# Ledger of designs, part 104: designed miniproteins, single chains, continued (5)

Each design is a single chain, and the fold is of that chain. pLDDT is the mean over its residues in the fold that is shown.

## One batch from the design tools (miniprotein)

Design m19612
Fold by ESMFold2-Fast:
Structure m19612 (fold): chain A 77 residues (1-77)
Amino acid sequence: PVTKTSVKFGDYTAEITMESKPGASAPDKAKVTVYKDGKLVGEFTLSGDEMYKQLGSFNVEVNIAAYAITKVENGFP
């Protein structure tokens, strides 16, 4: 099954899509999309133990097991 959730961080809206195998107790994969003023500014996929991803000038932290994005901010590659 697929679960979607959205979280706001200042001017950013992050949407998480978690994907699980049938009968799984935890998600196998997560897709995160980041929007600013309704426009897509970043997208990435996480698996298993990945907790952090940098998208160009953005820093994004997620906790897949908790179905949560914990931080979105400007950063550097």
Scores: mean pLDDT 62

Design m19613
Fold by ESMFold2-Fast:
Order: C-alpha cells, then sequence, then structure tokens
Structure m19613 (fold): chain A 76 residues (1-76)
C-alpha cells in the first residue's frame, strides 16, 4: 500500500527517523538529508514502506516495523 504523509510534519518525522537510524546502530544523515530522501520517495507512485525503508538503509525486519509504526503517526 502507498504511504501518504502530512507535509507539514515532514521535518518532525525526519528528526524521529534520524533517531531511529541512530538507535539501529547506523550513522544518520542530517535532518535535511532525510527530508530530501522522503520527498523524493513520496513523489514516486510506488512510495511503499519497503521503498522508504530501503532509501533510508533500514533493511532489517525490526527496523522496518519500527519505521511503519512511526510513519503511521504522521499520515496525511
Amino acid sequence: ARIELDPAKLEELAEEIRRLIEEEGYTPGSVEDIVRLLTQVLASPNATLEAIARALGLESPAAQRRLGELLARYRA
């Protein structure tokens, strides 16, 4: 299913994604880099949870589940 997010909350979401990447043991990019990646993926008609997770480097099932729960709080 396609993910649709509230554009007004993208910066707040990017800050939370940055923390998630850090908690999963990776070095996150800047909030601005994450906002850019999210904007690029969401412009695609195939903006799925798997596509967003792959763009962010979050390939583990546990990380993808956490990302899905986070994205649900920021739906449009």
Scores: mean pLDDT 77

Design m19614
Fold by ESMFold2-Fast:
Structure m19614 (fold): chain A 77 residues (1-77)
Amino acid sequence: GEAEIREELERALEAARAGDSAAARAHLQKVLDIAREEGVIEEAIEIAREMLREALAQGDTRGAAAAHEAVKALEEL
């Protein structure tokens, strides 16, 4: 559901901030799988866009990059 997507996106951004690209990609893959399986792609895109805006506002370069990657990947579904 939406809560699980938000949790996995937060984990992806946390991993990206830590420099763990493999973990960040793994959590993003879970977001894509949940969004596709539950048919909530548009909701997932909105959550990822909110996280991107928040990361940009905070100057969080790694988090913003990860959130932007999530938006792009979800839009391609």
Scores: mean pLDDT 88

Design m19615
Fold by ESMFold2-Fast:
Structure m19615 (fold): chain A 78 residues (1-78)
Amino acid sequence: GPSPLTRQSGILLLDRAIESLRQGDKDTALVSLESAYELLKEVNPEAAEKTRKGIESLRQGDIEGAIEYAEEAKRLAE
C-alpha cells in the first residue's frame, strides 16, 4: 500500500493551499491542490475528490469554495 509519508505530504500540501488561498496567492494554491490531489487519490479517495472540487472552484474564481473544499479534504485525510 502507499507509505504513511504519502498521506502526510498530501495533508501538508492542503495546509499550504489553504494558507496560500487566504493570502491571495492563487498560483501557489493551485499547484499545491494539484499536488495534494495526485498524492491523495490512492490513499484517501474521498479527500482526493474534495481536493479536485477545490481545484474546480479555484479555476472558476470561487476562492471561498476552494478554501471550504480544501479544509474538508484535510479533515477527511487526517
Scores: mean pLDDT 87

Design m19616
Fold by ESMFold2-Fast:
Structure m19616 (fold): chain A 74 residues (1-74)
Amino acid sequence: MLEEAQEKVLAYLRENDTPEGVPAAEIVRYMVEVEGIPAGLAGEALRRLAEEGLITIDSSSGLARVRLTEKGRA
């Protein structure tokens, strides 16, 4: 389940990544509404991907934004 959620998050980011990053809330919403992944599991997938170095999460602008790393694009 978690690995499947991680793969779906990575697939979404590979298609929707921007230089500014994608809002974490938007990723979670997509996972819930389109992929049928519970919000808690989507949030855990984001956390795990960041721990693995496949994404970065930046909240310096007041909203958490997510970017793919070079590893995440592989």
Scores: mean pLDDT 80

Design m19617
Fold by ESMFold2-Fast:
Structure m19617 (fold): chain A 73 residues (1-73)
Amino acid sequence: MKLTKEVFDHEVEASMYIMAASVYDLAGDEEKKKEYLKKAIESLEKGIKSTPDSNKDVKERLKKEIEILKKEL
């Protein structure tokens, strides 16, 4: 698999937002949890847009991650 710097940066950003959402979930702050989950989804969507069409495997994994996060909303 090939990751461009831009795709990598968006995946890292999404991971940070997912971690923040998990912390707020443990704290019982549902509003902040949903806020950070939405930010994670936006970062992953930007990652998909930055991924070359030739890297379908990367796009497919990012799409699956978005589907998982959307189920938590």
Scores: mean pLDDT 80

Design m19618
Fold by ESMFold2-Fast:
Structure m19618 (fold): chain A 69 residues (1-69)
Amino acid sequence: MKEETVKKEITLYDNVLGKEVTVTITLTYKDGEYSYKVESEIPEIAEIYKYALDEAIKLGATIENFKEA
């Protein structure tokens, strides 16, 4: 059985905190289902990305969209 996993590391500057923050996103596609893990040193930023991923998946985004980003 073949599954696809995409791991992205995003570094952004948080103007409110005045520092760079790294977010690690791991998205796995298996048997027509998506699962994901979002990790950051700042939980609030991880929650924002989790929400965005949930919404994108509901709107029909595919794993290929995440690979190309």
Scores: mean pLDDT 72

Design m19619
Fold by ESMFold2-Fast:
Parts: sequence; C-alpha cells; structure tokens
Structure m19619 (fold): chain A 82 residues (1-82)
Amino acid sequence: SAKRKEALQKAAEAAERQMERTVAALTKLSDDLKNKAEELKRKGYSEEAANALYSGSQGSLAMAKEVRDTYQKAKDELLAEI
C-alpha cells in the first residue's frame, strides 16, 4: 500500500541521517589526522611519522566512502522492490 511505502521511505531517511553522522565522524578523523601530519612536518618531525598519519587519513576517508556506498546500494535495492 502507499502508506507502507511512505513508512519505509521515512525509516530509510532516518537510517540515512544516522549513517551520515558516522560518515561525518570518519571524515573529521581523516581531517584531524591530515592536519596533525602537516603540523608534524612544520615542526621538523620525520617524514615517516607524517606519512603514517597521512595513511591513516586516507584509510578513514576510504572507510567513510565504503559505509556511504554500501548503505546507498542497500537502500536503492530495498526501494526498487515494489
């Protein structure tokens, strides 16, 4: 029924908002790690130390993308079943 479809869409939107908070937290972690790497470089720390933090930043961004992409695929598959 139309009411059931609307209820599912509202539930999906609520879940999407929760997912977006997780993605935002992972994106912030990536930014914090990158900023720390740049700070260490400015203070004359080894390039190896800075590169380790850059790798962590990239990993956090990759995880954020995977979380969003996986959620979007699951949502699209659910909403495609009429």
Scores: mean pLDDT 83

Design m19620
Fold by ESMFold2-Fast:
Formats: structure tokens, sequence, C-alpha cells
Structure m19620 (fold): chain A 85 residues (1-85)
């Protein structure tokens, strides 16, 4: 229970930072990403792909977002490994 809360918080923070970076650099990509988060899994994947396609047109934006997402995944992985102990 507590481990799951820590994972949720880490994921929320990482997504928040990535989303803030998207909004600042490419607001259209951010809007599609938000729709992805609030949609069904299949529809969400389509919106995420559209958001990433928009970011691919701006390599600086893509690099910034990828960095935040990678940090979030690394933090989530650490929490999961700690929970396994």
Amino acid sequence: EEGERKVRLAETRALGQALAAMKKINPEAAEKFIKGLSSDKETGEKYFKEAMDLLDKNPEAKAAVDAYLAQGEAETERIRKEAEK
C-alpha cells in the first residue's frame, strides 16, 4: 500500500514535469498527451503517439520530455525493486 503510493507520487511528479516541458515548448503535444492520460488505454496510446510525433518535429522538445520520462521510469523502477525486498 505505502509502496504503491510512493510509485504513484513518483509517476505523477515525472509526468507533471514532462507535461510542463511539453506545454512550454509545444502546447499541441501537451494537449494530446493530456487526452491520452484521460482516455481508454487504446485511445490513449494513439494520442501519445501523436504527441510524440509532434515532439519529433522539435528535437529539443523531444529530448527534454524524454529526459523527464526516463527519470520517472528510473525512479519507479527503484521503488519497485525496494518493495521486492
Scores: mean pLDDT 71

Design m19621
Fold by ESMFold2-Fast:
Structure m19621 (fold): chain A 96 residues (1-96)
Amino acid sequence: MAERIEAAAERLAKEGKNELAAQLYIGLGVLHALRGDEQAAQIYLDRAGNLNGQETQDQGRQGMQLALEQARREGRERVIAQLEATLEATIARAEA
């Protein structure tokens, strides 16, 4: 799953679709944070910021915190599954 999202983000960035690519990098960062990999999460948030600006990185960090809080209430596996479904739908729309 994560490898598909990263490949899609790299392709979109090469096409100049920086906002969509940054959204996918934010999603990867959130997925890594939910799995306990804070270092990988920060790397993906930094990539999103470098691609689409600091405001995008800040919004991504806020989204990550909200996802972590939701995972604490509803369960990590449920939040991961919902996010993965959202990112796949985003890729499908971007490739159509």
Scores: mean pLDDT 85

Design m19622
Fold by ESMFold2-Fast:
Structure m19622 (fold): chain A 87 residues (1-87)
Amino acid sequence: SLVDEVKEELEKNKNASVDEFIKKAEEIVLELNEKKASPEVIEEVRKILEKLFDERIAKEKNEEDKEKLEYAKELLTDALDKIIKAS
């Protein structure tokens, strides 16, 4: 399923550099919006993104990178919430 593909792609990148991890998450959110993914798919991806961002934030030792992750998490989860509301 699309959810399984997104989950695998995000998990493969969960230990990537902060900038690459954020870029991959942004690409996934854009793809879901462009493909007009169902609300159920968006809700599942939102939960996966939130969990992976929270895990990365908890492990991050660099304060600047931690702030980047926190900002990206809020921005991307808000974007997904808006897509769900528009559906």
Scores: mean pLDDT 81

Design m19623
Fold by ESMFold2-Fast:
Structure m19623 (fold): chain A 75 residues (1-75)
Amino acid sequence: MNKKVQEVLDKIVGGRYFGMDDYQVPKAVEAGLELLEKNPNPTDEQIESIFDKHLVYSQRDQLIKGIKAASKSLL
């Protein structure tokens, strides 16, 4: 797993995700971090597309804020 993805998960969900439940959320976080690396101001449409594909409707505001914070903090 990417170190940045792990940091985001630790900050947002406090380590709740282990085993099978950890699968979908890390992929959405990784995709979000990749977007921010290419474009620091991704459109709502781009973000919605990522989270929608991974069925991440709950905690979406928390996840995007954490991704942005981790992206800036780690790099």
Scores: mean pLDDT 62

Design m19624
Fold by ESMFold2-Fast:
Structure m19624 (fold): chain A 118 residues (1-118)
Amino acid sequence: SAVDYVGEALAAIARADFDAAVELTIRTLEWLRERLEAALAAGDLEGVEGLLEAAIGFLHAVARLFAARGTPRALEAAALLRETAARLQELMDTEPVEAAGRKAIALLDETIARLRAL
């Protein structure tokens, strides 16, 4: 499940060095993006909502882990992830679920690219 996958990813990120933690974060966001795309293609709106909630929770949790590291790169990563979580929450609050899901994919792709540039 998304909850189980995200939980295992968070445990791995907490134990990793910064570069490995960033790569694990990227892999988890890529997995969430792929599942979100599949749920949208299937018309599984409940699945889309659950995946968006899982992504928001994951982003907040990783942002806290990176902020705790206190290095400039980790603080930059934490700020990016908090920004992405806030934008995903705004999409869930203001958009129909299908539109929120489609816009979330674009936002996750942007966030992955920005994490790779750190």
Scores: mean pLDDT 92

Design m19625
Fold by ESMFold2-Fast:
Structure m19625 (fold): chain A 73 residues (1-73)
Amino acid sequence: DELVERIAERLGLDRETAEILAEAVRNSTSASALAKRLGISQSTASRYLKEARRIALEYETEQALRLMEEALS
């Protein structure tokens, strides 16, 4: 999953943690619930979710642009 790999690389996290974070973004999980699951502070979980959501939005935008390029061909 390219999104998981991007999250892992940009946040300096292992793949397992990045996968949990990608699922949290997809499921609109709260920072509190994520903090409890990962055993981290709520402030750290909030920061991770904010960055992961940004990465997901960038990825979705790139995918949309690629589809538009293909439609023009």
Scores: mean pLDDT 81

Design m19626
Fold by ESMFold2-Fast:
Structure m19626 (fold): chain A 65 residues (1-65)
Amino acid sequence: MEEKIDELTEFMRRLAAETSPVEAAIEAVKRALELGLTPEQINEAALRAGFSEGVAAYGLARVLG
């Protein structure tokens, strides 16, 4: 579990260097769902990566509806 959250955190950091934080959050949520992570775990990974709670919530809303 922690390894998957850490993997997602590094993935988000890499995406944030290549694209906007909002786009990074959306792509990270898609990846996290493939990894079987919960919305709470996705939010934790986003915060660890330096994203605001609002950006993480936006990503979740865009992917999950």
Scores: mean pLDDT 74

Design m19627
Fold by ESMFold2-Fast:
Structure m19627 (fold): chain A 93 residues (1-93)
Amino acid sequence: MAEEYADKYVEAVLNGEDPTPIINEFIKENNYDPEKLEEFFELVNKKLYEKVKEILEEKGDEESLKLLEKMEEIGPPIAYLEDYLYKKYQEEK
């Protein structure tokens, strides 16, 4: 369940869509359990990191890849990954 919602969240972000409805549905289905919400965001962060890395590798952006790897050493924040994907979506639109 958590992985399915995390996948939907990542797809929404990649498409420049608001992921809020996905978060709301997941929280509701898990009775507003903060531990389940934490697990969900951990999965989302991991999947967003993997997608950004894949995009950067395909693009051949070595400088951004090095920055991303450096951020991973200290735990990249989900907000950075989302901002990157939203900007990419807007730029390539």
Scores: mean pLDDT 72

Design m19628
Fold by ESMFold2-Fast:
Structure m19628 (fold): chain A 87 residues (1-87)
Amino acid sequence: GEELLEEVREIAEQFIEGIKNNDVTVAIGSLLRLIGLVIDAELRGDTELARVLQEMLDKLNDAFKNNDVKAAEEAAEEGIERLEELL
């Protein structure tokens, strides 16, 4: 569980930095990494993990579309807290 949590934290940090710096490549790259984790969870039959990761992805994508750093930080914190409870 810890390795997945560390990866999600790194993805969230990179995404937030991308949004803060208006770096579309970094922001999109971070979202693609998170999409990969959703797919992996679904393929393993871990429906609850996939759902939590997908909800985080959706909120981060909305923050990206709106260029909203605070929404991105909130979505990252909420997603990580939910993953800590699940794992």
Scores: mean pLDDT 87

Design m19629
Fold by ESMFold2-Fast:
Structure m19629 (fold): chain A 91 residues (1-91)
Amino acid sequence: SDSERQQQILEALRAALAVGEEGIAQKKPWSDVIRDMLDTLIEKLREAGVISDEEAEALERFRRFYESLPEELQAVMAQLTLATFRQAIAA
């Protein structure tokens, strides 16, 4: 059901946020924090069977976009990604 799909997406976002927060606590570079978060998100969504081909392509495009950013913008993008995940899951 749509409700079950939404719940599984929220669980994947929570797992990804936890990985990101752990990376920050370990003082990892922003590039590593965001990469680990996105890898966790994609893995959890695939395990749950809730990701479509179109959604997978969108996430891959976001990863490529992040990798294309100058270092100064990577830090800003990392903070925006964390804020977005927190807002999405009402953390």
Scores: mean pLDDT 80

Design m19630
Fold by ESMFold2-Fast:
Structure m19630 (fold): chain A 82 residues (1-82)
Amino acid sequence: IEAHLLGMAAELAEQLDAAMAELGLSAEEVIELVAEGFKKQLIKMGFSEEEAEELAERLRALAREAAADPALREELRARAAA
């Protein structure tokens, strides 16, 4: 799940401008929408509500940081692939 989380955060940050344009939403609104969906999916997969919320919050934080820092985005992708 850690590798998947890192990859998802990097991909969200990379696609953020396109998603904002398609949906007519702000960056923060897009990040929240994706994190909420991720949380619901984790609960369906058998994660506890506490675990799912913690992972969703981590996704929000990483996506916000990676959106502002292209170098961090590349680092997250490399780590996800390892």
Scores: mean pLDDT 79

Design m19631
Fold by ESMFold2-Fast:
Structure m19631 (fold): chain A 101 residues (1-101)
Amino acid sequence: AQPPVLSGDSSVPEGGEARLTYTAPSSTVYDFRWLLQKPDGTVEDVLRAGFGGRVEVSGNTITLTLSGLRAEDTGVYYAQVTAADGSLAWGERVTVTVVPP
């Protein structure tokens, strides 16, 4: 089976996999980012942060798949989407807690 899709407050075992999805309302997606807000308040771009992540786009749905999760990957995940007209939309904030085995 595919990795679980996370919502709200979720716990994932260290070394595990998880998916996050954002479905834009009937808009053309021009650009997108997946962001991680860490417990210390710093915000990182997930794809540039160097931990395992893959993004797939299907129509107006953007899916982030995370693999090899570590304790340092704990925080609040959300999508930021830019429409063709330059307007910004944000996805649901999902709290992910990575727990030791």
Scores: mean pLDDT 73

Design m19632
Fold by ESMFold2-Fast:
Structure m19632 (fold): chain A 92 residues (1-92)
Amino acid sequence: EVIEDEEARKLAEQAIDEAIKNSPDPEYQDALKVIKIANKAYELLKEKGYDPEFIAEVLSRIYEAPNVDDVIRLARELGLPELVKIAEEAKK
């Protein structure tokens, strides 16, 4: 998977942002917002020096979340206030 390339990651994020903006379906918008939150969570946790296994666990649980509110709850349960902020900002 080539998503480790920074240019490919930026293009993927732009595509997700455009799809969120242009989609009239709130459920589909929430699913795209969860994906966007997962991408930002990866960047945040990697920057803070968390173990790769912990990052993978957090990302897996984010992707399993049915909506943004469940991601906010997960972030609070894990004690990650910065992830709570990312999820709340994405919900707007």
Scores: mean pLDDT 75

Design m19633
Fold by ESMFold2-Fast:
Structure m19633 (fold): chain A 96 residues (1-96)
Amino acid sequence: SMMELKKKIEEDIYVSFKRMIEWVMKKSDKDGSISLAETLAKMEEKRGEFEVAKAIKELIEKIKKGTLTKEDKEKIMKKLTPESQRVAEAVLKSVS
């Protein structure tokens, strides 16, 4: 049906956009990486993935405040999808 095709296109666009964010993050500084992670959190929230969005926002807040511990990293990463984990790893690498 046309509605099924629309859903497939929307999902394919979303996956492609996440991959683009990953790629851009590899070239970004700390501020650019944080901005992209904030965009990802908004996208997950729009999809109804509120726990994933909350985890990304928590990661960003702790990075901004310089309060991110190793235990915080492990707990937050476990709450993320594999795609969001790759983005979070890119952020952590850019701020290390």
Scores: mean pLDDT 72

Design m19634
Fold by ESMFold2-Fast:
Structure m19634 (fold): chain A 78 residues (1-78)
Amino acid sequence: SMDDLITTVVNFSAHIEWYYITIQGLPRDDAIRISRQRMDSMMDDYGLSDDQRQTAFRRYDQNRDTLIQQIRNNIQSY
């Protein structure tokens, strides 16, 4: 479904942000910028409408800190 696709894009974007902060050691603002650029590319490839793209960016902006904490917790539990 479209909602599943948006959820997938948002989750992968949080993983990209986490990767650039944690593995590459980039500043948070740079990691967010790169993640957003990759979101744009993914949404263009998937053919998302402007409204769907706005929804994805809002969900990313609202949930990114929580999603990144979940990624950290999942890795630390191993």
Scores: mean pLDDT 86

Design m19635
Fold by ESMFold2-Fast:
Order: sequence, then structure tokens, then C-alpha cells
Structure m19635 (fold): chain A 89 residues (1-89)
Amino acid sequence: MEALVERARRLIAAAREALAQGDLDRATRLAEQAFGIAKYLASQGHNEEAAKLLQEVIGVLQELLAADPANERAKALLAEAQAALKEIE
């Protein structure tokens, strides 16, 4: 479980770096991968770790949408991440 949390955190860090560089497609893809890990952790009962990762993913997606409001993929991922966070809290 620690290895998955570390992987998700590396993906989130890479997404923030991509966002800072203006690579919005890469940032969106990396955020989606981190979201996938967070959902898996929640499905395994690791709700505390999943909630923390979901909050970080939501933060990245909000920054993405501030930079590119027309990014439908990021908008859909944000809605899914917010719904997932509410479900486990």
C-alpha cells in the first residue's frame, strides 16, 4: 500500500510540474493516473490515504481548469474525483 501511495504522490508531483510548464495534456493524463490509484485504495478500504490523494488530485484539476476552462477531460475528472471523495467521507 505504501508503494501505491508513493507512486500516486510522484504522479501528482509530475502533474504539477507539467502544469507549471504549460503541458496541460500531460498534466491531465498524470492526474488521471493518480486518481485511478486513489480509487483503487478506496476500494481496498484505505479511505484515509485515498481521501488525501483525492484532495491533491482535485487541487491539480482545479489549477488545470483555471488555465484551460475548455478542458472537458479535466472537468469530467474533477467531477468524478469530487464525487469519489464525498462517497468515502
Scores: mean pLDDT 86

Design m19636
Fold by ESMFold2-Fast:
Structure m19636 (fold): chain A 57 residues (1-57)
Amino acid sequence: MSEKIELAQKAAKELVKEHGYDPTLALFASMVAVEDLGAKTLEEAIKKAKEILEKGT
């Protein structure tokens, strides 16, 4: 099911729009948050992805 990809894309879009992160890095961090860290909600995906971007870029 495409739910994980769609969740990651929504989180990445929010990170780019509201926080000004690079689209490629935002998408990768969001994919890690959803796939590897198990984020199940948009809020959780954004939070985890932002933590990745702030620590490692």
Scores: mean pLDDT 78

Design m19637
Fold by ESMFold2-Fast:
Structure m19637 (fold): chain A 88 residues (1-88)
Amino acid sequence: GREAAEEAARQGEELARAGSEAKTAEEQVGGAIGAIGSGLTAGLATKKAGDKEAAKEAAERLRRAAEESKNPLASMGAEAGARLAESG
């Protein structure tokens, strides 16, 4: 549960960073979609395990990626991913 959520959040963070650094709109969209999917995976993993703290940690990690992103699309994707991780 927790380990899977941490791994999903890490992948979402990496995808958000890649999207933030991307020079093409297609790569930026890919990063945003990846971050959303990773957040959903983290949320499902923590909900299945009943681990509210793991859900918060995953959400905080994705929110940091959103705040560090200078690309609005990547930032929105990471924020949506964080919300999905927290909502489980």
Scores: mean pLDDT 73

Design m19638
Fold by ESMFold2-Fast:
Structure m19638 (fold): chain A 86 residues (1-86)
Amino acid sequence: MEEIEKIKEDYLAKAKERFPELLPLVEQTIDYAIKLFEGLPAEVIKQLLEGIFDRLEKVAKESPEKAREFLERLYDILKKNYENKK
């Protein structure tokens, strides 16, 4: 199986269990991260996704509202960087 595909599936499954209300935003954020970092080794992409998810878990412990704000801001940043890369 493709390493990146498996990593994405693992994080989406984890998000579905822990943050079901944020699942669509998590999916879109991961998608843009993968697109932006396309061409990098799978291990580097895995570390980036791990960092994103670890921070999301930490923020969610403080406030579900702050977790949403974190994802929305990250999504906007990743989307803008991807659009500018094209």
Scores: mean pLDDT 76

Design m19639
Fold by ESMFold2-Fast:
Formats: structure tokens, C-alpha cells, sequence
Structure m19639 (fold): chain A 94 residues (1-94)
């Protein structure tokens, strides 16, 4: 799927623009179809993006985590999203 391809690009690329494009693709897919599968892919993308030192990538990761928080009905996925958002905020404050 386009979402899985975007996640694979985020996993394999060190290029900021490629990572940002992948995060954007996942964000748009999640807005269209907030399925558990797409939510889990989004959370994985956020986890990978949080390894970046780039502020624009960290900001995009935070925004994707906040979208998961907004669209998810699963308590465990919501709590994971909250933890990732807080990690992103902590890194952005450095």
C-alpha cells in the first residue's frame, strides 16, 4: 500500500525531505482512513522520526502523534501516542 511504502521510505532514508514526504503521506492516509492498521503504521513512523535531530522532522512527528490521539478510540494506542508526543516536545525544547 501507499502507506506501507511511505513507512518503508521513512525507515530507509536519512534525507529530511524524503522523511517529511513519507510522514505527510501517512498523515493524509490516516485522515482518510483512521483504521487500526493505519494508526499502528503512523505510530511506527513517529517512533522512527523521533530518532532524527532535525526540528522539522520532530515537529511533523509531533503533529502525526497528535492526529493519532484525535482519531484513535483504542486506549493503548492513545497512551502510546501521548508518550510519543511528549518525547517529541522534549526533543524540540533542546
Amino acid sequence: SQVQAALDEIRTSTDVDTILAGLRTIQEALKTDPSEENIRIALEAVRIALESTDRSVLQAAKELGMLVLRVSEDKELILEAIGLILDAIGKLLD
Scores: mean pLDDT 89

Design m19640
Fold by ESMFold2-Fast:
Structure m19640 (fold): chain A 88 residues (1-88)
Amino acid sequence: MTLLSKLAAGDDAAIIEAVNLTLSPSEKPITSAEQLKTSEGALKAVAAAIFLGKIAGPEDQKELVDAVLKKYGKYLSEEDKKLVRAML
């Protein structure tokens, strides 16, 4: 999928698209990369990469998650970092 290759490259537009694809109908869509520079936004970005990575396979999951963590992982709380490790 074109989306997966862009996510692996750390493309902000692709990360936003991936997050919005994984949101429930009750959640407000992400419209900018600035919203991903929060603890909640960073967790949503990493969760989207994990979800899409499970569909793509283990090697691709690692690449996608590492790319998103490199860009937004610094905004995660310590509790959310533990949660991310548990989801992998």
Scores: mean pLDDT 78

Design m19641
Fold by ESMFold2-Fast:
Parts: C-alpha cells; sequence; structure tokens
Structure m19641 (fold): chain A 103 residues (1-103)
C-alpha cells in the first residue's frame, strides 16, 4: 500500500524538511516574479523536487495532513503555471500517497 511504502523509507529529521521548504519558498518567489529567468525556473523545479523527496522521507505523523496537502497543492499549481509536467505528475502522485497515509 502507499502507507506501507511511505513508512518503509528511512526517515530524516523534520528540520531537514523545514530547510527544504525554506529553499522551495525562495525559489518559488524568484520563479514567479517579473524578473523570473529560465535559470530561476530550473532552480524552482530542482528545489521543488528536493522538497518532494525530503517530504517522502519525513515522518508524516509529525506534520498536519492539512499543511502537507496544502503544500502539495501549491507545488502542483506552480508546476502547472510554469509548464513543468514531470514535477506536476510527481507532486500529484505523492498527494495521493499522502491522502492514503492519513486514512
Amino acid sequence: SAKEKLESLEKIPVEKFLEALDKYIVAKINASGPDATEESKKEFEKKAKELLETLKRTDLSKLSEESVLNLLDDIIKEAEKLGLEDLKEEAEKLKKEVEEYFK
């Protein structure tokens, strides 16, 4: 199951997730502004993917379901705006796994 798959991953401290989240927020701001470049959009994709991998390895019981799902929805929305189809698909897949985990 998705829950068993997420639980089987070696877990990292929640502080590493918060570090990745901070980097994601900065990259999102830089990719969303009028001064956004192709390089800032690539950096956004990189930091978003790093955040998704970090989230998979974070103990979800230490996070709220609402906060995690809202974050994944934010990543999906921004990926769609930037035409990052692979990132959008990965975030949608993780969202379904997280929804199943919190059942």
Scores: mean pLDDT 83

Design m19642
Fold by ESMFold2-Fast:
Structure m19642 (fold): chain A 81 residues (1-81)
Amino acid sequence: MVKVLEKLVLPREAAEELAKKIGRVLPSSFKSDTVTVLVFPNRDDIDLYLAENFESKEDVLPITKEEYEENKEFIEKNKLP
């Protein structure tokens, strides 16, 4: 099983901005006021997670550890408790 390094919750607007910063777009199907951000060691681990958690009901934005470190100040400022 792929190990998640960090699990964070962002308001949707903050998650949309984070996605933009890392060159991605949140799916228009995301309806929740919050988005769960999951941090993985690398992109291959994200691919494995998506394969194992296909059709998950949670609004999830998986990111790499590198993407997390590059955007750490933004994430820490906007994360929910």
Scores: mean pLDDT 76

Design m19643
Fold by ESMFold2-Fast:
Structure m19643 (fold): chain A 62 residues (1-62)
Amino acid sequence: SERIRALARAAASPDREESLKALREMEKLLGEAMKAGDLETVQLALDELRAVADAIEATLAA
């Protein structure tokens, strides 16, 4: 969803407060999706979190 992708962009932000806030919102959405059995939203959130982790690793390696 667009909301999950927007949160993933915010999570990759160099602003620590913005990043942490976005990660908390993603955690909340993931929990709600898991509770609802919405596997598509769970998979999307996990894929976006992996992309955020990859972006952080690339920044640290550069």
Scores: mean pLDDT 76

Design m19644
Fold by ESMFold2-Fast:
Structure m19644 (fold): chain A 84 residues (1-84)
Amino acid sequence: MEPAKLAGEAAYRGATSKTKEEANQAADEGIRAGVLAGQISPEAGREAMKAAGLAMQKHSPVATDYGAEAGSRAAGAAGNAGGL
């Protein structure tokens, strides 16, 4: 699932980012991936949401707060697409 992989990777990068700019870029990528997944099918959207959630659970203890926020935004975008 290409879009689900992108959403998961974006959430992980957001959660583990070292800069606010990197976290925001990851969130943007996750949002786009979530939308694309939902456009393919509701099942693709659900898989993207699950991948993003799993990536956030692998959040590093040293990850920044804004990294966690970007990860949450990416997961939310994937969830919204899956809800369609």
Scores: mean pLDDT 62

Design m19645
Fold by ESMFold2-Fast:
Structure m19645 (fold): chain A 83 residues (1-83)
Amino acid sequence: SAREEAIRHLELALEHLKKAAEEKDEKKKEELLEKAIEHIAKAASLVDDLEVQILLTMAMIAARVGDTEAAIKAVEEAIELLK
């Protein structure tokens, strides 16, 4: 289902965000954050739940400014709502 595909993308985003949080090289961190944002955007395109859409928007904003903790929390909350 689209919901299960969205969860898979968010789990991949979460993996990239957690790697970015531990990354010391700025260029590699930016590459990991960009991959996470791509997966969050894919998940957002697959779901029509307003609460999830708000969380995914917050996650993308947090990731773009390098706030990996806020991005991780928003993605984890979105996954729980989609289960």
Scores: mean pLDDT 89

